# Designs tried in a protein design run: designed miniproteins, single chains, continued (2). Part 5

Each design is a single chain, and the fold is of that chain. pLDDT is the mean over its residues in the fold that is shown.

## One batch from the design tools (miniprotein)

Design m4141
Fold by ESMFold2-Fast:
Structure m4141 (fold): chain A 73 residues (1-73)
Amino acid sequence: AAEKAAELFREAAVAARNGDGETSIKLLGEAMELAADIPGAPVVLAMAIQAVKNGDYEGAARLAEKAAELLRS
């Protein structure tokens, strides 16, 4: 589950960098379901979703990558 969530976070980061906010939010939501029990991950994912909504796609991508790191720690 953790590896799959990390892959979804990486895909969300790619979508965000491509300017595809809708796909990024969808992938972040799916990853959040898999990572709900990982300490800190829901907060970082909420921040990533807010970054997408604000048009900060690079910031969203960095936050998604940070969430992926939390799953592997």
Scores: mean pLDDT 76

Design m4142
Fold by ESMFold2-Fast:
Order: C-alpha cells, then structure tokens, then sequence
Structure m4142 (fold): chain A 99 residues (1-99)
C-alpha cells in the first residue's frame, strides 16, 4: 500500500519545510559569520606572534607562544564547525592556519 497525499497536504508540508529551511539557512549564515570572525582573529594573532618572534626578548617569545596557542584553538574550533557545515573553503583556510 502506497501512502498518497492530497494536494492540500502536499502544499502544507512544502510550505512548512520551506519555512524550516529558511530558519536553518539563517543559522548557517550566523555560524559562517562566526567562523569567518574566528579565522580573521587567528590570522591576526599569528601575524602578531610572528612579529614578536623576531625579538630576542624572552617576554616577547613567551607572548608569541600564548598568541600562537590562542590562534590554534580558534582555528581548530573553526575547522570542526566548518566540517560540520560542509564548508570546504573555510575548512581549507583553517587547515592552512594549523600547518
């Protein structure tokens, strides 16, 4: 026995699914914006750390260690979320920062 839907039931399901998709798209957009912000922050921290690494001051070296650790944590979080969303471009960018 095949389950048959009438036209009214089919339209209701289609409209409900469309509304749900719009909510999911908004959540994905907000999450992508958060990934972009995390990747930008990680890139900035790595640039600041690289500048500090050129210093012979032990305090600058220790600060560079801390900034690199923070950048790695942000990139790792961005990579996990990007993979969950199937965002290959964001995942690749995060992987480059972790290399």
Amino acid sequence: ASIQLDDEQAEFIENTFSDWLKEMEAKVKNTRDAIELALEAAERLLREAAALRKSSDPFDQKLADVLEAWARALAEQALRVARQLGDEEAAARAQELLA
Scores: mean pLDDT 78

Design m4143
Fold by ESMFold2-Fast:
Structure m4143 (fold): chain A 84 residues (1-84)
Amino acid sequence: DWRERIAEVFREAAEKVEKYDPEGAKILRDLAENPPETPVQLVAAALLLVGYAIELEMKGHKEAAQFLIDAAREVLRIGDEADA
């Protein structure tokens, strides 16, 4: 069930960024279809969300940027709970 929760976070993140970054949204949708499975992959995926958040913040899309930061935190939280 934790894998589906991670997939849902990436689906929501993709929808949030699609109007600002269609290419980034496509990559996030791919992660939702094939969610990260290992701790290192989960960290890498969370860092990708942070990277997109920084780009959106620099372009003035602060709400979308904050959503991605929150999504990155949620991905790491779910992964940590699954490893316990």
Scores: mean pLDDT 83

Design m4144
Fold by ESMFold2-Fast:
Structure m4144 (fold): chain A 65 residues (1-65)
Amino acid sequence: GGNAERGKELFEKTLSRIMSEHYAATSLTEEDIVNGVPGTAIPALKDILSDQEIKDLIAYIKTLK
């Protein structure tokens, strides 16, 4: 599975700026992370990040409820 601590660091270093402009992180789903969100700056991360990084990021997003 994913590691939420590593996902938090990945989010803060790479995605937090994009999320602050277009989304609250609490509004993101696993599908949004994997497939991207059409019409936003959020791309299909499955094509950019490794499988492990995707799992870590999803684990972190699940803590933001």
Scores: mean pLDDT 68

Design m4145
Fold by ESMFold2-Fast:
Structure m4145 (fold): chain A 120 residues (1-120)
Amino acid sequence: SSEEEKLKELAKQLIAELEKAIKVLDELAEKFKDDPSMAQFLREAKERLEHLKEVIEEILKNKSLTVEEKKDLLIAILDEAISILREVAQKVKESDPEGAAKLEAIRAKVEGLKDEVEKL
């Protein structure tokens, strides 16, 4: 259906935004390599975002899920991504405001994708 095709396009855009966020987290991990607590937090945030990418790909491939079920699952993933991006931006904003700003820009795009999914 056109709705399923749109959902797949939005999911691919979300994967691209998560990949951009992972790149920012890699840059932050290098900046904070001598801060063990921050390095651990950034590593865990990266692992969470990488897991969301895997879950999105599995949802897209799952022929047993309805379009409505895929939409609901994707909204839950979008909410988790927004939460992770907000948490990391807040954590780093004092020490690296540029990195925080990059994550907030990605979060804004992810929120836009959520709005588009909800309108399907």
Scores: mean pLDDT 91

Design m4146
Fold by ESMFold2-Fast:
Structure m4146 (fold): chain A 56 residues (1-56)
Amino acid sequence: PLTLEELGRAFIAAVKAGLLDPTDPEQVALAREIARSADPETFTPERFVEALKAKL
């Protein structure tokens, strides 16, 4: 699993990109599921944003 810092940075990047509404519990749940499945060694905020975009 990602560190709290990595997860926070990824969520901020997704919100700034306009892909994540932090007030929508379904979108937040999806984002958390993507983060939980992510490989921490290959993880970047940009890859997280692309994965979220592909699922929305």
Scores: mean pLDDT 74

Design m4147
Fold by ESMFold2-Fast:
Structure m4147 (fold): chain A 95 residues (1-95)
Amino acid sequence: MDAKLGYEYGKKGLEYGRKGDGKKGGEYAALGGSYASRAAENATTEEEKKLAYLGGKYALDGGLEAVRSAKNSEEAATGTAGAISGIGAEFLARL
């Protein structure tokens, strides 16, 4: 469950971030990275690891795009959280 949520929210974070929506991009990237990171820690199948890795990748990219589009410090902090949790998920899923 968490692996799919990380993948879906991570993708949304990247989509909104690329559209210049720093707020939605950051919020979805943070959700995607959080779910992907938890999924990566608990993954028992190759499919779960792949979804967690992709979710982490999307959360990282979406979080970075959200930071670039941030209008205030709160939006920048949310995008940064998405990017950091995305990196964590990518790292854990590759182990």
Scores: mean pLDDT 84

Design m4148
Fold by ESMFold2-Fast:
Structure m4148 (fold): chain A 74 residues (1-74)
Amino acid sequence: MKVDELLEKAREILKKHGLSDEDIERIVQRVREAKPKSPEELAAVVISALHELGKRDKIDEVMKELEKAIRELE
């Protein structure tokens, strides 16, 4: 499923931008609990989780890479 492929890309993007394995797993858990129906919903959950974790400095770059990944999966 495209959503599952985007979730794996999101893990790589978050790791690249210096998030810990603990923070990445917390974000992944929120995505799985939210059960996003589209790539856009998945991206919104990831960005919301970054806000809650206080990682606002990472949001712009992560969003741009997620938007690129969504376009590549379409």
Scores: mean pLDDT 80

Design m4149
Fold by ESMFold2-Fast:
Structure m4149 (fold): chain A 87 residues (1-87)
Amino acid sequence: SSEVEKIIEELKKYADGVIAKIKDEKVRRTLETITRNVIELMKGLSPEETKKLAEETKKVFDEALEKKLSPKEIMEKYIERLNEIKK
């Protein structure tokens, strides 16, 4: 749907902005991987589910930047948030 496409484009812009602020290459690659995986998941979701997934993904990205999280910590938070959405 066009609404899902708009949410995907907004998430891409947000993710690119966060990744541009990251100097650590492994952290950058982890966020890029999460962005790709989230976008693929969104293609199979409703607009409401897509909005929820986008907001939870943004929270993980904000914490990664603010708290200088490791790749492992970022992935663990992403998996936890993803599991909450699937319930």
Scores: mean pLDDT 85

Design m4150
Fold by ESMFold2-Fast:
Structure m4150 (fold): chain A 58 residues (1-58)
Amino acid sequence: MDEDLAAIVAKLTDEQLSLAGVPAEDRAAVRADPRLLATRYRAAMDQLLRLNGLEPPA
């Protein structure tokens, strides 16, 4: 059961990393490190806000 959840999370995470511009070869390493994953995702959100003329939340 936990293995199915891990597979679903991995697929969703890969999709989000693709949207954040992380190359496919680096996604497995980022998924294995939750700190890197959080940092990459946050940076992508901040960039998206700035592109729309908004300040990222503090």
Scores: mean pLDDT 66

Design m4151
Fold by ESMFold2-Fast:
Structure m4151 (fold): chain A 79 residues (1-79)
Amino acid sequence: DRDRLIREIEGQAMTAGRRAYEEALRAGLTEDEAMRIAAEVAAETARRLALAAGFDEETAQRLAQRVRDIVLTEPEPRP
């Protein structure tokens, strides 16, 4: 149940990050800058959703870090 919640939060965070990436590119930012913005948006979204779901701050931070790393390294963003 909680593990399923974590995966759902990661999915929503990755979607938010991808949208931010596309918007940044359309605004004329470089791919590197757009990716950094996407990572920040995804990480903050994951942290916020985790806290709202009742996870503690440490778990929320770990989830945000994981999502940030995924965006920056571009492994499959929807595994």
Scores: mean pLDDT 81

Design m4152
Fold by ESMFold2-Fast:
Structure m4152 (fold): chain A 68 residues (1-68)
Amino acid sequence: MASQRREVLGLFEAVLRARSPEERERQLEMAAAFIVSIPDPAEREALLGLAPAEIREELRAMVARLQA
């Protein structure tokens, strides 16, 4: 639990620190892939809720795309 939250927060920070649109997209894909790897829907939603408001909508869209 705590380790997963630490990991996802680091991934969110990487998105925010991205220096280019291409880097930002790759970091968003990595964060979304990590979230999708969590089998419990409630835990996935909790981790998504930790996302900064600036990236939350983009992250939710990426997660939905990867789950399709």
Scores: mean pLDDT 80

Design m4153
Fold by ESMFold2-Fast:
Structure m4153 (fold): chain A 80 residues (1-80)
Amino acid sequence: KVEELLERARELYARAGELYAEYLETGDKEKFIEAIRLAVEGAELAAEAFILLHPEKREEIEEKLEKGKKEAEELIKKLE
């Protein structure tokens, strides 16, 4: 169900935001890395929901998701 996927994505984004806020307070890069990983997981769920609503846009959505995941991986690599 689309609403269920989007709700799960929102929960992951909220947790990612909490971890990022903790990173800003403590400088703990591990918190930022965890925040990025949770945001990616949320984006995957949101992409699945969007594909269910607009299957004709599957390729576009998948390409955007892969680009975002690659950017996230590069950011994590720079933080390590």
Scores: mean pLDDT 86

Design m4154
Fold by ESMFold2-Fast:
Structure m4154 (fold): chain A 63 residues (1-63)
Amino acid sequence: MDEIERLRAETLARAAAGEVDDEQLAQRVLAIARKAMDAGLSNEEAGALAAELAREVGLHLRE
């Protein structure tokens, strides 16, 4: 499992456990998108990953 997939799974688990609020979830989603870009993904690919993760945790992101 690559680092991005591991961080995604960790974020989903923390959200399910109620350990983090919406602000902390948004920060984690954005941090994962940033790591994806640093790993060579495009802005569009990183944005799609962030949107998918936000949808799975029930979070809305500001434009």
Scores: mean pLDDT 72

Design m4155
Fold by ESMFold2-Fast:
Structure m4155 (fold): chain A 91 residues (1-91)
Amino acid sequence: MEVRKKYALAALLQMDLEGIEVDKEVLKEEFSTVLGLSDEEFEEILKKAEELSKLPKEEQEKIIKELLKEIVEELGKDAPEEDVKAALEVI
């Protein structure tokens, strides 16, 4: 999966776990603007996030951590996990 799609998936999962409710149209526009996701790519990631949200919280947290590690590896080791989390919070 491309880093931009991993970012979008991690963001959606983290928001769901924190109980953050955001309109899907707002998320689609934001991800299109920030990450360059097409409508089709957004729908793909949204469906994947919905499937993963059915897992126990502990498994969802593990998936988010794995996605964040992969994003850091692709962007470079100098970006700490906390900086990546901060970026996810500013969607």
Scores: mean pLDDT 73

Design m4156
Fold by ESMFold2-Fast:
Structure m4156 (fold): chain A 70 residues (1-70)
Amino acid sequence: MLSRGLRAYREGRYDEAIRIFTAGAAQGDILSEKARTEVLLDIAERRNDDQTKFHLRIVLKDIDKEIAKL
């Protein structure tokens, strides 16, 4: 799942990448949740959406803290 989502993201298929990572996150995969958040953050950075970037950076830090506990 993660590799398929990353491939979609690299090919510019952001909607498909988000869908794949969202499905993984729904199954409890914290790495898919991280990947989804990173894709959304990259989109926000490309669009210069500072409010969304700020929010997603906080979410990503929280996810990274949870991964560090594993």
Scores: mean pLDDT 78

Design m4157
Fold by ESMFold2-Fast:
Structure m4157 (fold): chain A 74 residues (1-74)
Amino acid sequence: SPAREAAIRALQRIVSEELEKLRKEYPDLPDIKILEIVSLAVQNVAAQFDPSMSEEELRKLVRESFEKEKEKIL
C-alpha cells in the first residue's frame, strides 16, 4: 500500500539521520560499537513499528530507541 511504502521510506530516512548524528557526536567511537547501538536500536524499532504510525511517531520511536541503547553501551 502507498501508506506502508511511505512509512518504510520515512523509517529508513529517520534511521539514517540518527546514525549520522551518532557518528558526528562520537567521532572516535569504534565502528563495531556504532553497529552494536544501531542494530539494537533497529531491533527495538522493528518490535514496535506499525505502518500506520505518523512520521513524528516514527521519529520519536527511533530517537528513544537510539538513546536507550547509547545509555547501555556508552
Scores: mean pLDDT 84

Design m4158
Fold by ESMFold2-Fast:
Structure m4158 (fold): chain A 86 residues (1-86)
Amino acid sequence: STSEEEIEEAIKRYEEMVKEAESAKSDEEKAERLIEKINEYLKKELKVSDEELKTWREGTDIEGVLEILEELKEILDAVKKKKEEE
């Protein structure tokens, strides 16, 4: 099982990747490649399903990865709260 600290580190790394993609906004091809790497990372490290990725990616690709980041932060907060109650 993935520990809380491992999930937090994975989310932090995801956030850094998202920021790099946003900084590449003037280079569409580079931004697309970075978004693809972000999606691979989510599947491999956080085990996010294709169905979840599809649901979160609405409008623009950058907007979708930002929505995923917020969802992951909410999940981490919920896990932390549950452990504090134990």
Scores: mean pLDDT 64

Design m4159
Fold by ESMFold2-Fast:
Structure m4159 (fold): chain A 64 residues (1-64)
Amino acid sequence: AAAKVEEVFREAVERLEAGEPFEEVLRRATQRLTEALKDEPPEVVAFWRALLERSLREYHESLQ
């Protein structure tokens, strides 16, 4: 789980650095994460989605 989440986060960070809109990056990252964690319990998916969104928002703020 963690390794797949890290990969999704890294791709999302690269897209943010390339100047893609935050909402589009978050949407794509959420889709990628849901696919990567499809075999995980819903509670685990919800946890990683919340952590991913928070981390990406914090990173995006650091770029502004």
Scores: mean pLDDT 80

Design m4160
Fold by ESMFold2-Fast:
Structure m4160 (fold): chain A 75 residues (1-75)
Amino acid sequence: SASDKRAQQLLDFERKVQKMIEEGKPIDEVIEFIDKESEKLGLPKGVKLSLLYQAYLDYGEKDKARKLMDEIRSL
């Protein structure tokens, strides 16, 4: 189904983001990738913000992660 394909697409995207983090890519490169790929894939704003939130957490940017969580809660 389209839902199943979308779920797999999101999992693959999340795994690629995790791989970039594990490879020690700069946070700015990870954020740019999330922004560009989310736009290319036409992902809902909430999904993009959730991925950005996880990236900021993984890099220890807790204040930026908290701000993104507030944005998600406002959707």
Scores: mean pLDDT 82

Design m4161
Fold by ESMFold2-Fast:
Structure m4161 (fold): chain A 85 residues (1-85)
Amino acid sequence: MREQLLLEAEVALYLMGAYISIKAAEKALEAGDLETAREHLEKAREYIERMRELAAQITDPEARAQAEAAIEELEKRVEELEEKL
């Protein structure tokens, strides 16, 4: 139980990191700063990859499904922003 809760907490931390990076990329794109936007999207991809590695270790099917759904949403958002680079 404790180990699984820590995995879920780590996934949540990387989720927050990915979201903040995506938001920073959006602001950079609005400002026309394509290089800064790219840096933030690369960081978001790094956080998403970490979430994926941790989600694979979650044994609770519901918690894993929630993590996988969050990963899918973040990946789509990153892809949409990358199309504007």
Scores: mean pLDDT 85

Design m4162
Fold by ESMFold2-Fast:
Order: C-alpha cells, then structure tokens, then sequence
Structure m4162 (fold): chain A 80 residues (1-80)
C-alpha cells in the first residue's frame, strides 16, 4: 500500500523532512533550468532528478526508508 510506504518514510525521515524538501526543490529547479520548456517529458525528467536526490539522501539515513521511497517513486512513475 502506497500510503503505508509513505508513513514508513515519514516516520524514519521525520527529523530530516526539511532537508529532504530542500534537496527535492533544488534538484527539480536545476532540471527545469536545464530544460525550461514546460512539457510532460521535462516534468518527468525533473521528477526523476528530484527522486534521485531524495533517494540518495534517504539511503544515507535509513536504507529501509530509501527502499520504501524507491517503491513509492516506482508506483508514481507507473501511474504517470
């Protein structure tokens, strides 16, 4: 369940949510700066870059939370 995976990530990373949010925003902004055209392809690329940054940071804190986050990202991409 996506909601249960999200709760696990939130619980494990609660103390680091602000840093995660900043990294996600920065990575997304960098991707948009490289490809400023607002296309579905560029939005997907920005999402993937943000997800990669979040996963790398999460893995440094909790491998279990990183795995849960990876599954959430895969579920999101499968629906897009």
Amino acid sequence: DVEELAALVEEALAAHVEELDALIEEAGAEARAANPENTPENRLAAFRRAAEAALAYAASISPEAAEALRRLVEARLARA
Scores: mean pLDDT 72

Design m4163
Fold by ESMFold2-Fast:
Structure m4163 (fold): chain A 85 residues (1-85)
Amino acid sequence: ETVTISSKDSLEELIEKAVEATGIPRELAEDVFSVSKSSVENVKEVVDGYKARVTDEQAEGLKKIAEAATYRNKGIEKTVEVKKL
């Protein structure tokens, strides 16, 4: 599935896009995007706490979306491809 992250997306819209595209638990998406900076490094730390609850494919999809989200602050729209779950 293809996910486009826009600089106009709210944090809630970003969370919904991540949940819909990857099938990760909403709590994990909220932890990544609402309470921590959207970065690949922060995603790894949060996902490591949820390893028993997420697959490697979900973790990779979340990392791609988090990396795309870092470009929102620059006004850059990013499209990423994630494996549908």
Scores: mean pLDDT 68

Design m4164
Fold by ESMFold2-Fast:
Structure m4164 (fold): chain A 94 residues (1-94)
Amino acid sequence: SPALEEARAEVQEIVEEAQELIKKNGKITVEEAVEFAERVLALGERYGLDPAVLAVVRSLLAKIKASTDEKEALELFEKMVRAVMHELLAQEAA
């Protein structure tokens, strides 16, 4: 599906922006992880991802917002990206 390919490309662009900040600054902050996670949620809502997947994304975003550790925030963001990419690939395979 062209829409699912576009959604995956947009997720990859968000990931590449996060990776570029890690290269430039050695890390991303919790605030930056929240901003990237909110962009992933907005993308998921815009492309009409399954409500159960969006609930997982919202739960992970809440955990990122509550995080006091930059490494934990990054790991939670990576889990969110994996969940969204898995769903996009599953939708294309159906």
Scores: mean pLDDT 87

Design m4165
Fold by ESMFold2-Fast:
Structure m4165 (fold): chain A 71 residues (1-71)
Amino acid sequence: MDPDELLSEEERKKVDEAEDEVVREILLSGKVPSLEEMLEMLTRKISEVLDEETKEKLEKALRERYEKLLA
């Protein structure tokens, strides 16, 4: 499922900003995160901008997407 289908334009913009912040944190840390660590960081940032129900649906969609990307 495309995560964008679950979000309004405003929510999508906030999620994009959260993803950019996570990437910045990873680059500044000098560490390569595991898939699980990356998903935890993304979920934390997304939780700050989305309601709980939408967050759970998006987390599942993102997990499936990243698992396929790394397979």
Scores: mean pLDDT 68

Design m4166
Fold by ESMFold2-Fast:
Structure m4166 (fold): chain A 93 residues (1-93)
Amino acid sequence: SMKEEKKEKLYHLIDIAVDKLEEEFPDKKEFIEKIKKELLEMAEIAVEKEIPLEKFIEILSETLEKVTEAIKNNDYEEAEKILEEAKKEIEKL
């Protein structure tokens, strides 16, 4: 299935991104696991809505940059807000 192939590719990209975050912030693994769950949920929404892979990768990259900055500042509330706003953006597409 094209949907299954797309889902597998998105999950792989998320795994790579999460691994990098865990390497950069080894003391914040529990919070990074919460981020992973939110990113995986966004990927599922993107697949179900048949959002173009390129568009999802663009949103994912921008979201990860903002979330990384929030984690560097120990601003977990801002990180959660960024993820919520990204999810809503995907749902509106």
Scores: mean pLDDT 86

Design m4167
Fold by ESMFold2-Fast:
Parts: C-alpha cells; structure tokens; sequence
Structure m4167 (fold): chain A 67 residues (1-67)
C-alpha cells in the first residue's frame, strides 16, 4: 500500500540521515521514491530532524500530500 511504502521510505531516510548523508541528497531521493516535489521532501526531512513526530505520522502526512 502507499502507506506501507511511505513507512519504509521514511525509515530508510532516518537511517541515511543518522549515517551522515546530506539533507539535499536525502531530500532528492525521498522526492523520487515518494513521487513528491523536492520542496515537500525537504520539509519532511526538516520534520524528521527538528521534531519528535513518529515515522507513522510522517508516513500518513506523505499519503495526504500524494492526494
């Protein structure tokens, strides 16, 4: 499902950021994998880094962006 795909992509994104990948590279990958704009992907990366929002809540937000 779109939600399961979003969960997997968000989890991998967090792992890449923890490994020291650049925000721009991770945002570009996220945009490609989720089929969203680079600006939306950058906002998601910002949420991951600067908030305590759960992976589940972020995945739900992504599904709403894809409407």
Amino acid sequence: SDLDHARRVISRTKALLEEGASRSDVSALLAKELGISFASALNIVNIIENTDMSEEDIALMVVHIKR
Scores: mean pLDDT 82

Design m4168
Fold by ESMFold2-Fast:
Structure m4168 (fold): chain A 67 residues (1-67)
Amino acid sequence: GTVLRNATLTTSDGRVGRGTVVLLDDRTALVGSDALDGNQGGRIVAREGNTVVIETDSGLRVTAVGG
């Protein structure tokens, strides 16, 4: 899998933070951030360059931008 370390994360509910995104495959990811209440599993809904958009199992949309 691919790891985006020190990514900038923005959530659909307006939280912003830094964190790690682990792309497990082309459809699934794990997101860990100080802006989230622990690690979130989710589905990759878009990927373009260093940007990935994940719909978490909790119903949040998370946009991650790698450096």
Scores: mean pLDDT 78

Design m4169
Fold by ESMFold2-Fast:
Structure m4169 (fold): chain A 85 residues (1-85)
Amino acid sequence: SELDEVMEKILEIAEKAGADVKEIKELLDNIKKAIENKDIDELKKYMEKLMEILQEIVKKYPEITPELTELYARLAELIAEKLES
């Protein structure tokens, strides 16, 4: 799944930069469950929390900002596609 590939790339890039990815992994798992349940309120909550954590990471590791920004945008795009199905 392209969704799984994008989620895995977020984890790989953050971890390779030296970030603690435990909370990101938990949020991505919760996002997957919310997509399966079509729970828009939970999706919004978890996506906002993910954005907050990724912003903290790029403040510490600015070199990964373009890659993480693109992956977050692609994740949001894929979620929108799944909700329309």
Scores: mean pLDDT 84

Design m4170
Fold by ESMFold2-Fast:
Structure m4170 (fold): chain A 80 residues (1-80)
Amino acid sequence: MLEEIKKLAEKAKEALKKGDVDTAVKYAQKIMNILIKLGVPVPTAIGILLRFIGHLLDGDVEGAKESIDTMITLAKKALK
């Protein structure tokens, strides 16, 4: 499961590097759904996805990548 999240995160970052925002959002949404299944509170999981989208709307690709890294951190904490 953590390896699946890491692979989705890598694909999201690769899509961002290519300027493919729609694909990056799709992968971030898949990560969010896995976080919810892992028991991360729904408001927390939605909140990080919205932060990711907010950074993209601001043209802040580095902030968007940081949001993806936060999703991985939440997954690690949920798995303990």
Scores: mean pLDDT 84

Design m4171
Fold by ESMFold2-Fast:
Structure m4171 (fold): chain A 78 residues (1-78)
Amino acid sequence: MEEAREKIRRLLDEGVQALAAGDYATAERLFKEADRLMEESGLTPEEIREIARYASRRLGEVLGDPEVVFRTRAEEAA
């Protein structure tokens, strides 16, 4: 699952940058694609949590409040 994990991280990085630029439509597309890859790749819940934590840290670096602008299926139900 190395290639899938790398692609997911890249999509999350690009999504975070889109959010920072105020391009919410692009950010949503990138995050949805990352979520789809996580489902299709059969990642473990632990791997999904690690990726979600990575995304939250990246958002924190760029926006400072990841909870408001980013939620993952694994970390945030609703």
Scores: mean pLDDT 68

Design m4172
Fold by ESMFold2-Fast:
Structure m4172 (fold): chain A 69 residues (1-69)
Amino acid sequence: MSMEEQLKKFKEKVLSKFTGEPAKQFARLIDLLINGEISRTEFLTSIEVFYNMGLLSEEEYNEIKEIVD
């Protein structure tokens, strides 16, 4: 499975648990990474903020890191 397909699947999974503006911001970050508009380092820095805010579980944070790495 390509990184793009894995990211899209992860996005849909996370959006099923989240609603409102944080979900939209997370979805936008995924889209920016897929389109090559942000670096992997910038993406991971932003995702760490979501994890530290408690919006992503440790399992979800580790899953997204493995997909991007």
Scores: mean pLDDT 79

Design m4173
Fold by ESMFold2-Fast:
Structure m4173 (fold): chain A 117 residues (1-117)
Amino acid sequence: LSPETQELIERLRRLLEEETDEEVRERLERIIELLEQSDDPAGLLIARAGLALLEAETNPGLREKIAELTVKALEAILQKKYEEALKYARALLRAAEAAGVEEAVRLLREAIALLEA
């Protein structure tokens, strides 16, 4: 794994230690597992955006949805199902824009550009 991917995994592990929502915890564990399996640039950007969104969001239902979409996007990338990955990345982008999380918006736009290439 790249040093950048390893640093992201450590940040996700810290968030997991503080997380009390069981569904979000399960999805965070799955995100870490998926990142350990693949050093994909688009996947890394999506995971960073998901982390930024989860750090900003306090609504439990929205946190669960963010975690779910992040997992689905990463699983689609691992399976080389790029059209499905784009659907989930675009759903995350809409959530990021609605929430006003500029960091996540930037990361997701970059990830979408990579997936469309």
Scores: mean pLDDT 89

Design m4174
Fold by ESMFold2-Fast:
Structure m4174 (fold): chain A 92 residues (1-92)
Amino acid sequence: MAEELAERLVEAFKERHPDASEEEVEALRESLLAAFTAALEAGLPAELLERLVDLLINGEAVDSLDLTPQELAALAVGEAAGKATYDALKAK
């Protein structure tokens, strides 16, 4: 699931940024995979993550999702994991 959702966002990114380097695309892929895996492990519902990815691909506001405090906490864990992975890959 996380891998499949990460690939959907990566493909959308490549369509919008065809001049992006292979290094940038790979860093994004690994960061998204880490973020989604961490969010799911922290208790974010899979259906909610799918909806979030659909909104991001369509360029729609995430504010349309009425997230509970627990869901917001799980999403924050995912965001932290994604950032840490991206920063580590950028340092290579």
Scores: mean pLDDT 78

Design m4175
Fold by ESMFold2-Fast:
Structure m4175 (fold): chain A 95 residues (1-95)
Amino acid sequence: SDELGKIGEVLREATRAAVEALSRGASYEETVEIAERAAREKAEELGLVLSDDEIREMAAMVVAQADELLDQGFSPEETIEKINKLVEQQMKLKQ
């Protein structure tokens, strides 16, 4: 659906923000706040209405995945690509 495509864009933006923050040495907690802000701003740009709980859940999920992949030694670019592929696969399953 069009809404699922917009959710995918919100998750990709949150992912980019999370990976950037962790890569520059931001704390886990600070990164969650940054990802929440990025997700909220992108949702507003797209006219997508998401609850605060949905934004927090999306941010927590992408930060957890980014933290794990970076800890495993993947580059920031590889981490973004891997999470974006997971988002695309998840969106296809919901269509």
Scores: mean pLDDT 86

